# Designs tried in a protein design run: designed miniproteins, single chains, continued (3). Part 91

Each design is a single chain, and the fold is of that chain. pLDDT is the mean over its residues in the fold that is shown.

## One batch from the design tools (miniprotein)

Design m11138
Fold by ESMFold2-Fast:
Structure m11138 (fold): chain A 79 residues (1-79)
Amino acid sequence: SLLEQAKELAREAAELATRIGLALAAGEEPAPEDVARLEELEAEVQRLIASLDPADAEEAARYALELRAEAAARVRAAE
């Protein structure tokens, strides 16, 4: 389903954001291709969410926000 696809891409985006954030926290430069891929994934998640009915869009957006919060917490713990 589009909902499951949005949630899957949100997971991939959060994992990549965590990797990029940890590299930056360590004083390393993240790979340009990883940064580009994160931008692509985030844009695609937003497009999929825009295509969902309101209930599924809310679920997908909430899930994505939770994953981003977890990623941010992991990066903050590494600083």
Scores: mean pLDDT 86

Design m11139
Fold by ESMFold2-Fast:
Structure m11139 (fold): chain A 75 residues (1-75)
Amino acid sequence: DYSYKVLSRESYEEGEKGPLVKGSMEVEFEGNKVTIKRELEGETGYASEEVVIEVDEEVAEEIKKAWAELQAKLK
């Protein structure tokens, strides 16, 4: 449905029982370029995805602002 949103973090369930699952999502802004890096590691495998979006500089700033507001709400 929706991905976890943890900037530059990894969190996983620790214990002697149960699945070991960790996930992270990082967003980097460079002018008109937005890089979204997502990683998920579990007992059944590992998945890594990197998406680079080139948009108008104004749109990139709007995305940056929205991301900061979203992070503030999820803390």
Scores: mean pLDDT 60

Design m11140
Fold by ESMFold2-Fast:
Structure m11140 (fold): chain A 106 residues (1-106)
Amino acid sequence: SEQEEEQQRQQKLQEEQRRRLREEFRRGAPGVLLSLVRSAIDARRRGDRETLERIADTAELLSRVLRELGDERTAELAERLSELARNGGSVEEFERLGEEVRRLEA
C-alpha cells in the first residue's frame, strides 16, 4: 500500500538522521567532557558540592551514552570524571583528566 511505502521512507530518513546525530555526538563529546572538567575545577576551588554532584550525574549519563555508541575511551574518561566529582577529587586530578581528554582531539 502507499501508506507502507511512505512508512518505509520515513523510517529510512529517521535511521539516516539518527546515524548522523550519533556521529556528531561522538565528535562533539570530547569538547563537552572538557567543558565539564573545567566546571568541576571551578566548583572544587569554590567548595561547590551541589555543582560537583550535578557534574558527576551528567558525566555518568555521558559515559553510558558513549558506551552505547562504541566510544569506550571517551566513556572511560567520562566515568573517571563522575568518580572524581563524587569522591572529592583534587584540582590536580581534574587537570590531569582534562589533559587526557584534550589528547582525544589530537
Scores: mean pLDDT 85

Design m11141
Fold by ESMFold2-Fast:
Structure m11141 (fold): chain A 118 residues (1-118)
Amino acid sequence: DEEKIKRGKELFLKGREALDNEKYEEAVKLYEESIELLEGLDDKLLAEALNNLGIALYELGKYEEAKEYYERSIELAEKSNDTTLLIVTYSNLSRVLRELGKLEEAEKYLEKSKELLS
C-alpha cells in the first residue's frame, strides 16, 4: 500500500506536468493510472487527481466524463474536509455544467464555490 501511494503520487506529479504543458491526452493517462493506485489509500490526493483528470477531460471537450470525475472529487473532498479543493472543484463543475446546457445547476455550484470563499 505504501509503494502504491508513492507510485500514485509520482504519476500524479507527472500528470500535473503534462497538464501544465497542455498535453491533455498524456495527462488523462497519467491521472487514470494514479487514481487506480490511490483508490482507497489516500482520499485527499485521490480527490485532487480526480479534479485534475476532470480538467484534462474538459480541455479535450469530454464534458460528460469531466462532470463525472468532478462529482467524484467533490464526494472525496467533502470526506477529507478539503475546503480549498472544494472551492476549485465546485467552480470546475459549474463550468462543465454550462457547457452541457445545465445552466440552473451550473449557477448552484458556482454559488457553493463563492460561499466557501467568503
Scores: mean pLDDT 90

Design m11142
Fold by ESMFold2-Fast:
Structure m11142 (fold): chain A 85 residues (1-85)
Amino acid sequence: PLTAADLERRKALLPVLVDEVAENREAILEEIADEPPENREAVRRIIELAEKAVADKDEAKREEYAEQAVREAEEAGRRVLAELR
């Protein structure tokens, strides 16, 4: 389990990770060009949520979009792992 300090640090890093995803939209889409359409759509959705988080001036909404992006990434990761079974 993460400590309270680790959770606060992780929350501080979340906006940086979201900014990186939004900034690298083109590179990410090129990297996944050969992926199945479902995976490409999931990644596009994650990028769109990251872009919304970056664009919003409301800190609470920014955090909400960032959390949604992470949730979508978790779901996409679970789907890929299920296909390997």
Scores: mean pLDDT 68

Design m11143
Fold by ESMFold2-Fast:
Structure m11143 (fold): chain A 98 residues (1-98)
Amino acid sequence: MREAVERALRLFRENPNASLEEIAERLARELGISYERAMRIVQVVAFVRSQAEEYGVHDEEVIAEVATEMLRRIEEEGVPVRDAYIEAIKRIKEIAEE
C-alpha cells in the first residue's frame, strides 16, 4: 500500500495538470492493479494532499503516511469511506497543531 501511495504522489508532482482519471490509469499500469483500485488510491491521495495544504502540512512523508493508513482502514478493516475521511482530517489537524 505505501508504495502505491508514494507512486501516486510522484504522479501528482510530475503531472500537475492531469485529471484524477489520467493519474489512476497510469498508476494502474505501473502497479499492475485494477483501474478501480488505482482510482480509490488516487482519490484518497488527492483528498489527503488537499487537506494537508489547507492545514499547512507540507511534509510528503506525513501525507503518504496518512493516505496509507486511510486506505488500510478502508480496504483491510472495512471502515466506511466517510469515516476514514473524518479520521484522516483529524490526524492532519493533530499534526498541524504539533
Scores: mean pLDDT 85

Design m11144
Fold by ESMFold2-Fast:
Structure m11144 (fold): chain A 89 residues (1-89)
Amino acid sequence: GPPSDEELARRSRANLERALAASTDPAEQRAHVLSGLADPLLAVRLEAVRVAGRIPDRAVAREVLTYAAEHDPAEEVRRAAREELARLD
């Protein structure tokens, strides 16, 4: 059958983690995570928030997490972004 939302979220997370490992360019890291945050599936956007908290450039991590906390349509995603922001400082 088609992949579940959970399976799609796992694949998206693995792809984002590989993208972060493959590049040290903060602009590329930002672009990859923002693509995950634009996904129509809530489960995929939640994994993108978790990966955003692991971006090595703390300024980029804060920018992306602040964007998700303010603009995501789902309260669950906005809350997860605020929790990741709290871990940065």
Scores: mean pLDDT 87

Design m11145
Fold by ESMFold2-Fast:
Structure m11145 (fold): chain A 75 residues (1-75)
Amino acid sequence: SFKEKLREGGENTVESAEQAAALSTPEDAEEILRLRELIRERTEQAIASTKEEAEKLLQESYGEGRAVAERVLAS
C-alpha cells in the first residue's frame, strides 16, 4: 500500500544514513543522526497527510539526506 511504501522508503533512507555515519567523522555522524530524526518525523507527517503533501515532504527530506550523504561520502 501507499503507507507501506512510505515507511519502507523512510527505513531505507535511515539505514543508508546509519551506514554513512559508520564511515564518517564525529561531526558528520552528528549531522547524519539529525537527518535520521528529520526523515523519521517527516515520514510520519507524510503518512498522516494527503498523498500530494506526503510526496513533497519526502522529496524535501530525501533531497536533504542526499546532500548530507554526498558531502560525507564525497572525496
Scores: mean pLDDT 63

Design m11146
Fold by ESMFold2-Fast:
Structure m11146 (fold): chain A 81 residues (1-81)
Amino acid sequence: SVEEVENAFVRLITTATRLSKEELLAKAKEIHEKALANPEVPENLKKLTEEFLKWLEENDLSGEEALKKLHEIAKKIQAES
């Protein structure tokens, strides 16, 4: 469901500072794959999950920077819901 993807993002936000880059990438990929697999997930949310995954892959970052990006994406999701 859409709620599963949203809940996965919330969980990632609350744990981001405790995760390694590899764990963050794995979680971001899982959320993106779940979003793509569910036709009820809005295209905007699918694009946001793709944007976050690509951003993580392209940036050498700390958990704090990942948390900031996740908060930005969460705000976009909330604005579209």
Scores: mean pLDDT 71

Design m11147
Fold by ESMFold2-Fast:
Structure m11147 (fold): chain A 61 residues (1-61)
Amino acid sequence: EKEKEHLEKLLPFIEKTPVEYFEEALKSMPENRNAWLGLAERLRLEGREEEAEEVLKKYEE
């Protein structure tokens, strides 16, 4: 699936990219669902589960 392939390409960037970069990206592209999901995944990878849930709740419409 093209969507799955796209997400797999994002995964290495999520691991390499600090939380702060995702936060800045969301200020420029608040409608970018991948940026919200990427931020939440990055926070979870760092063991910051509570902050990851906060991001998902903020995104949740």
Scores: mean pLDDT 67

Design m11148
Fold by ESMFold2-Fast:
Structure m11148 (fold): chain A 79 residues (1-79)
Amino acid sequence: AEEALKKAEEAAKAGDLRSALEALGEATLEIAELEKAGKTEEARKLGEKAQKLLDELEEEMLANREVYEEAMRALKEKL
């Protein structure tokens, strides 16, 4: 789970959103397995790290969406 999270963080830093989301998905599945195994505290800590990374990726997606929407608005005003 920690290795998958690290992979997701490295992919995010490289701008590889697809690889970041895939690795984050892997981490989520491994965290669920830790919960099933009774490692609740470990699962919780890893889950907090995964959620933080997801929130950061969502913020970047939202920022890109706002930039895209603003560019489209500017184009409509020029046309």
Scores: mean pLDDT 72

Design m11149
Fold by ESMFold2-Fast:
Structure m11149 (fold): chain A 109 residues (1-109)
Amino acid sequence: IEEGAKRAEEGAKSGDDKKASIAAGLAGGSGAISASSSAVGSKSEEGFEGARKASLAGSEGYKKGGKENGAKGARKAALYAGRGGLASGESSGRGAAEGAAGGAEAGGK
């Protein structure tokens, strides 16, 4: 989870505007799917949907907050996706998607 978050931050920071946005999205999604896989399994439909939503949230955060906030958003999205996926009483995919969306929104401001 933390390793995925650090990679998300570096990926977002290293590219140009369009590439960094994509990198932030992909890195956020990677963190979410990793967390979901550990909790439910890699074949979980909710896990894949969570990863997709986390990826979109990371990309959106980058577009709203720019390069610096995009990197922070991607890191927060990956961390929150991981924590959401492990939250008691929540499905891995749902928690991951919600955490990623919140993290990306916060980073985008």
Scores: mean pLDDT 52

Design m11150
Fold by ESMFold2-Fast:
Structure m11150 (fold): chain A 92 residues (1-92)
Amino acid sequence: MSPLVKRALELLREALKIAEEAIKKLKAGEISVEEAKKLLLEAEELLGLAEIHRALAKKLGELTPEEEAELDALRAEAEKAIKELEKLLAEA
């Protein structure tokens, strides 16, 4: 696996984890709205960095169709979690 593809996968998994943990903790009252907003920004930054690494891997011909499908699936999961976190913060 290309180091760029590996890094993109790591960044997407971290973005998803941060967003999901922020949602759980916010719903449980374990974190403040301010802390949750910081986690939202961090998850969004990681999502953006993952796309940069993905785009570079594609340009260099280092991205397989199977790897692209895995990145697409993880990105969709991360975007869904980020959107849920955004909605919760808008209601607070």
Scores: mean pLDDT 87

Design m11151
Fold by ESMFold2-Fast:
Structure m11151 (fold): chain A 79 residues (1-79)
Amino acid sequence: TTATVTGVAIADDGKVGEVKTTVHGSPQEITAGAGLAAVMALSIASGEPGTVLRAEVQPDGGGVAIARSEKGIAIGTAV
């Protein structure tokens, strides 16, 4: 399966980061891609790598992930 993966982050100082890419693989691999996009978006917004707190395979094989650092929060989605 192929999915568009988007990560969006906002740092506590209001800076925003966004990453968009394409990932191929299983629903689990695509969901892992959403987590990576969230962490990359956090690095852009806050200068800090984040940790993925939650990642879920959605119905129909998409994914959602939430990541956080000391300086911001991000969500990753795969559709």
Scores: mean pLDDT 78

Design m11152
Fold by ESMFold2-Fast:
Structure m11152 (fold): chain A 90 residues (1-90)
Amino acid sequence: SEVDELLDQAELLAGQRRFDESFELLQKAAELDPDDPRIADRLAALGDLAEILGYLEEAARFYQEAGKLYEKLGDYDKAKELYEKAEKLK
């Protein structure tokens, strides 16, 4: 599916430290299938990777977007966790 192709390409870009390009593909995937929980999980993982590598502004943005998707999925506990992670990086 187009979503699967976007998720695979986003993972390759993240491995190359092309975080903003990876993020754009994950956002496109979320627009195509907003109910797919893999997209929120991938955005949270992208945030974790960016944070570990010192890209704190990017990490905060990725955590905020992952939080929004978890909130839309009804996972309020995960959404809160991601929003708190983003806030700590400001």
Scores: mean pLDDT 89

Design m11153
Fold by ESMFold2-Fast:
Structure m11153 (fold): chain A 83 residues (1-83)
Amino acid sequence: MTREEIEELRKKYSTDGKDLIPGSVLRKELLKQGYDEDSILRALEELYKRGEAFRDYSRGYGNYALTLDAALELVRLVERLDG
């Protein structure tokens, strides 16, 4: 997943001036690109432990929100876990 693809997701899903990307949207797009669901979930949990993923209680299960930089790091971690 490229930086440009992540920036397009941010533009599409940013609401009320939020520059955050929902973790559920990132998970869905990574699954579409053939990445393993376990690797995606493990990468999200790692970012949460680092304080780089924020809880979004409005969205239920998988209720994380990520900055553009955190979303780029998520992709890097998922690629490493799948490789």
Scores: mean pLDDT 74

Design m11154
Fold by ESMFold2-Fast:
Structure m11154 (fold): chain A 98 residues (1-98)
Amino acid sequence: NLEELFRKFVEAILAKDDEKAQEYYDKLIENGAKVIEKDGRYFLQITDDLFVDLDEVSLAATLEDVEEKREALKKAIYSSIEDALKNIPHPDAEKYLE
């Protein structure tokens, strides 16, 4: 399940486990997640309605405080590329951070 792999990827970032984060990223790609380029932004499409901005995720990964990292990751999650370009966050972003 791609959503479960994505939750594991997010858990690894929150735990500051770069090795596991890379492992789950690779598994997402192997299981059909796709990198999409739009207007100079790079997104990972996990499902038809779950996308993440890869630059925003990379920035979140560099944060030391877990709560700042959690908030940054929430803002990196989108329901579509169109919503991301309008800076409209995923309404269920919080559910992927548990």
Scores: mean pLDDT 86

Design m11155
Fold by ESMFold2-Fast:
Structure m11155 (fold): chain A 93 residues (1-93)
Amino acid sequence: SAAEAAEQAKLNLHYAESFIEMGEELKKKGKEEGAISALRAALDYAREAAVNAKKAGDKELLEQVKEVLKRLAKVSVDEKIKKEAEELIKEIE
């Protein structure tokens, strides 16, 4: 249902934000491989959030996904993750 998709999108966004925070902390500690892994997980959860927000027809959730992806692109230490986040933002627009 649309309601179930919206709840899944919110859960996916929560995980994406948590992995972004983990990636930022690992980056501060000089653990670059760990930071890249955490930010890759964040991107995967943000992508799932976008899919579920679209299924829900929830434009406000899609805007929240865009904001999380903008944060991910800004904090990313890996150019591939940054590029994929920026491409996903364009797909949502």
Scores: mean pLDDT 89

Design m11156
Fold by ESMFold2-Fast:
Structure m11156 (fold): chain A 92 residues (1-92)
Amino acid sequence: PELLAAPAEREELEARAREAEEAIRAAVAAGDREAAAEALERAAAVLREVARVASDPGPFLRLARFLERVARLLREGASFEEALRRAREELA
């Protein structure tokens, strides 16, 4: 934790979280659960790549797992609201 490089890593995590929220919102507005799941999986893959070089990979990996879980639930037929609720509960 004391090796957290900089405010820049926190800003990166916050920016990625915002980007993920926007992608989810756009896909939901389009009514396309498959597109939403794909966007979340791509965002999670990027977060895992960032985690490889981050001084503290924990938060990036946690966000990636959350996005992966939401994507999985969407592919399993859950609504967006249900997927977010369940992923939040399971990973809280």
Scores: mean pLDDT 74

Design m11157
Fold by ESMFold2-Fast:
Structure m11157 (fold): chain A 79 residues (1-79)
Amino acid sequence: SKQGQEYLEKATEYNLRAQEYLKRGDSRGAAEYAQEGLKHGLEAMRAGNVTGGTGQVLSSIGLRFEAHLLDPEDELAAA
């Protein structure tokens, strides 16, 4: 659906920004943007874009895990 595509595009944008923050060593910024990517990826799945939404959800989880590895003491990155 168009709605599912819009959520997928948003999830992709958030995950790309999370990657940029990781490259800069900003664990908090990476975790925050990856969490937004996760939320929008789940909404894309709910709107019927299951394949694309699942891909972005998995990317978001990986990015949050990488953020946690950069700063394990950060509660947002650890969650």
Scores: mean pLDDT 84

Design m11158
Fold by ESMFold2-Fast:
Structure m11158 (fold): chain A 93 residues (1-93)
Amino acid sequence: GIEEAIELIKEAKEAVEEGDAEKAIELLERAYRVTEELAEKLRESDPELAEKLRIVGGLIRAAKQLVEAGDLEGAIELLEEALELLEEVREKA
């Protein structure tokens, strides 16, 4: 659920800060899958919440690309934005 996605992104951010790109990428791929599944589950019942989760998914994907490119600072910025949006989703859910 949302709590799992938040935890995975926090762990991914920590891995990026530690320079462990392989671990960060694995955690971001897991976070992306959790976020996509949750967005699909909410698509008909809460389309506004589902759209926020899709934005989070986009941020996770972009952060993964930045990690792969060696832009760790940019990746951290996007992960912080993703966490802020997930906290908003959590408050509404």
Scores: mean pLDDT 85

Design m11159
Fold by ESMFold2-Fast:
Structure m11159 (fold): chain A 60 residues (1-60)
Amino acid sequence: SSMERLRKAEEALRNDPRFSPALAEDMIDGLRRMIDAVDRLAEGATVDQVKAEAAAIAAK
């Protein structure tokens, strides 16, 4: 369900003429990272672990 919702959001963002292609891709990347973080929390990861992983990705 999360993957299907992400795919629909990607299509909607890429097809929205109000957003540049670069902005749409940045928003899609943010959504993908958010869904990945939620999935990790559901698997028992702590909020601090998810925050540390997100910070490590942003720093690279």
Scores: mean pLDDT 72

Design m11160
Fold by ESMFold2-Fast:
Structure m11160 (fold): chain A 65 residues (1-65)
Amino acid sequence: MTPELREVARRLVAEHPDDPVARKAAAGILTAKSKEEAIEVLKSYLEQADGKTRRLLEEAIERLK
């Protein structure tokens, strides 16, 4: 696991603790075997995310490219 993926997962949980989509996205990132797999996980949860969580997921996808 890369430090960048771990930091994204940490921010999702810390900044959006009450959002179940953020928690699931964080877990998916932490179990991803590659950067590309992590991006696909983020994209799958992007469709379910609203507001600030969605924005954080979009920014994370762009930064991980």
Scores: mean pLDDT 76

Design m11161
Fold by ESMFold2-Fast:
Structure m11161 (fold): chain A 77 residues (1-77)
Amino acid sequence: DRYRRLAELSRKLAEALEAGDAEAATEALVELGEVEGVEVDREEVRAAVEEVLADPALKAAAIAALRGAAARAEAQL
């Protein structure tokens, strides 16, 4: 169930970012890429996650976007 997985992973990523957990955020984002059929470099993903966590404005924007994505995916269920 693609939409359920997208909603689950988007929520996990948002929660990991809120917690400042770079490892959990990196894992969720890599898995999200796999669901979408996109191969991503784990090191590049980790660097992007750390950059987002270092910038409060980027962090807030990312969390809001991910919560919106989860809600949209759930609406497809």
Scores: mean pLDDT 81

Design m11162
Fold by ESMFold2-Fast:
Structure m11162 (fold): chain A 106 residues (1-106)
Amino acid sequence: SVTELTPEDLEKLKEELEEEKERALAWLDEHAAELSPEELELLRRAIELTTEARLLLLDLSLTDPARAEEFRARVTALLAKLAAATSLEERRAVLDELEELIAAVK
């Protein structure tokens, strides 16, 4: 199918994702005293890795739409696993898998 994404749209979306990341990290810093050190570590990793995955997806959408759709599906599945995780060990395992997926696509 025809892509509707322009270079100007891409730059705006990347800027919006970076701003969302900075807001999420600022919120986390304000609430740090309410969280354990391990929960803080995992939440920071989740924010950083989900932002990196979304930025990579935008780049792939312009260069290889088929790879973009495969990557999007895999990221979506991992985010669903992260949301369903009931322990810190489960969250760490999902984040490790997401980090490996991102590294494989780079």
Scores: mean pLDDT 85

Design m11163
Fold by ESMFold2-Fast:
Structure m11163 (fold): chain A 75 residues (1-75)
Amino acid sequence: GPRVEALNQAIGRLWDARDRAEKEGATEAAELFRQGIRDVHQAGLAGASPEELLARADQTVAEAEKLIEEYRKKK
């Protein structure tokens, strides 16, 4: 159903982003993505809507992108 589809989409996006951040060495961003994956899983178990699950993933990506940008500026 829509919730399972949203959960899989949200988690898949965060896993892919985490793997890219780890490969780049952006450790702080990678850890934020790991936390985001846990948060989305917990929200799904608590019955969060599809829209909330996707919004949580979007928020994590936005915050992690700021960390990646800061990491790149320090290299």
Scores: mean pLDDT 86

Design m11164
Fold by ESMFold2-Fast:
Structure m11164 (fold): chain A 56 residues (1-56)
Amino acid sequence: SMEKLNELSKAGLKAAQEEMKRLGLRLTGGEPTPESQEVAARVVQAAKKAIEEAEK
């Protein structure tokens, strides 16, 4: 359902932000590096896959 997709999307974005914080990206002044962007892309892709699996 759309409600579940919205909840999973919000949870995925929150999880991505928490993982960025754990990686110490906040200590870099919040400016993304190419490496941090690749990590962010992978986290987003994992969240998208989780949403797709939940929709099955």
Scores: mean pLDDT 64

Design m11165
Fold by ESMFold2-Fast:
Structure m11165 (fold): chain A 76 residues (1-76)
Amino acid sequence: DPRLEELRAFVEKSGGYLVLASLPLSVFKEIKKDPSKALEIIQEWAEKNNIPMPRKETLEALAEYLLLVADEILKA
């Protein structure tokens, strides 16, 4: 999807790629439990793992990207 490519490029440019690449399945499961709290879950996990946190706008795009990718992975 073109939207996914746009989001991925934006996340990579803003330094969110490290968060994406390092995200374990356990955190993914937590996000699926409470999609509304995806931002908070990602932020807490990143802080605990000493991963630099990108800006809020990048975090929002990252959360959207993760939700879209989750749906695609499940359907695939």
Scores: mean pLDDT 72

Design m11166
Fold by ESMFold2-Fast:
Structure m11166 (fold): chain A 67 residues (1-67)
Amino acid sequence: MIDDIVNSVKTVAQRLLDQGRSPQDVIDTAERAAQSMADFFGLSEKEKEELVKKARKAAQELAQQRS
């Protein structure tokens, strides 16, 4: 589930980058999306932290790929 959520966040982040959103805005949006998804799926505190960390890192890597 965490991997599936991260992939969903990556898809959204990539689309936002394609729309001309700044890398920092996209990273922040990905972090917020991951937090919302963790709450929606009822993930534990540990799982939520891991998800947010992975989503943020994935968005950051995508943003760097486009620079």
Scores: mean pLDDT 79

Design m11167
Fold by ESMFold2-Fast:
Structure m11167 (fold): chain A 59 residues (1-59)
Amino acid sequence: MTDNELIKLIKSNPELKKKLETVYKVTLSQLSGTLYYVIPSTRQRVLDGLEALKKELES
């Protein structure tokens, strides 16, 4: 799935949103348009969390 599809799915699914926020420590704001201005280490952590979640959903 694309990142845009994943973000839409997370916004529509309370369980996925909770997992993203509690397990990966990623806010919805970071997904919806704040990734570009966060510090590189924070951005990488967000991207790693999204990739891990995407792989879990594609299983």
Scores: mean pLDDT 67

Design m11168
Fold by ESMFold2-Fast:
Structure m11168 (fold): chain A 85 residues (1-85)
Amino acid sequence: EEEERRRAELERRRQLLQQAAQHAVDLIDHHTDEAMKKYSSAEEVLKSIEALTQRLLESGKEDPLIAQAVEEAGARAKARVQAAA
């Protein structure tokens, strides 16, 4: 059945993209934690997060799902830094 095979392929692509998006989110979270320990000012941390987010967006520009996940993770990281400041 063609529909069943297409559904299985879409599910596999979704899982692969979700894992790639999760990796990007984890990288941003890890970098945020490290930057917060390295820098005493929220402004420096925010700039560091922005630089990483932009680099990840440039690498993942071809996949809108990854780009959206990176942008959302970057926004969450910025909110977290501001809440901690």
Scores: mean pLDDT 76

Design m11169
Fold by ESMFold2-Fast:
Structure m11169 (fold): chain A 80 residues (1-80)
Amino acid sequence: MEIKEKIEELKGKITELMHHPDPDAALQEIRTLLKEIKELLSKNPAFEKEKRKVDIMLERVETDPELVREMIRRAYAARQ
């Protein structure tokens, strides 16, 4: 199985969730998807840069969840 294909699929789901009308529900699912992407990236050293970006995103979600919720609200509003 090509890890890159699975990662792109999961990133697509996160992109959809970033435009979700319910930022709390979206945040919970984004957290789960980011953890899944991190596990996949950890198995291949070719993805070191992408793993670091995912680690930063997870840290932001844990440290400042309200900032992430605000980003989701703004993205949703921009699409309307």
Scores: mean pLDDT 79

Design m11170
Fold by ESMFold2-Fast:
Structure m11170 (fold): chain A 85 residues (1-85)
Amino acid sequence: EKEKQLEAAKKTVLDPENLDWLIENMSEEELARLKKELEDSGMTPEEYVEKKYQEALEILKNGGSFAEAARIIRDAAVAKKLYEE
């Protein structure tokens, strides 16, 4: 089901090699924005990723696209990696 596919996508984007590839293909402005959104949230990186995962699940339940939901998870995972470095 869609939720299982999103769980698999979350595991894939949290892989360090996949995150390095994503970061290399993003602009410096985009990376800075994503990191700042996590910092401004007042959450731990893990809490932030979980919140974004729940937002992505809600999008899927409300008939949104898998691509839109996966993008939210991807952006949260990139922000977490940048914050922790």
Scores: mean pLDDT 77

Design m11171
Fold by ESMFold2-Fast:
Structure m11171 (fold): chain A 60 residues (1-60)
Amino acid sequence: SREELLKLPPSELVGHLLSRMSRDEAARAAGLSRGTISRALRGAPLSPENKERLVDAFLA
């Protein structure tokens, strides 16, 4: 569910998304830069808004 995905660390959430699509596809789907995706994958924090964008991209 959306609520369960929002509880995941950013690195795990991005990892799950990248298991299904490329970094470029994930960035486009979420409306984020490739740099933001790569930093989140390495454990950088995400704003709540950007985390919601990633969750919505995962559920699309």
Scores: mean pLDDT 81

Design m11172
Fold by ESMFold2-Fast:
Structure m11172 (fold): chain A 85 residues (1-85)
Amino acid sequence: MDQARALLNQSSAAVKAGDYASAAAYLKQAADVYESLGDLKKAQALRDAADGILANPEDHSLISSRLSGEFLREVAEEVDKELGV
């Protein structure tokens, strides 16, 4: 969980920097972590997000920001729940 959170934070920072290739790479790494934890649904969602970023380099900013913002918040909430309670 801690490693996945760090990767998602790095992906978010890369999106803000306009480095969508690095953002996609971090999302795929986070997906591998979730897959190893048995969360195949989140792993698939992160892979789909990474593929979406790579497929639409001009129009992905709104989709990536929305997906990163909402999905990262849900993941961060689950991490905070596990660490806080």
Scores: mean pLDDT 67

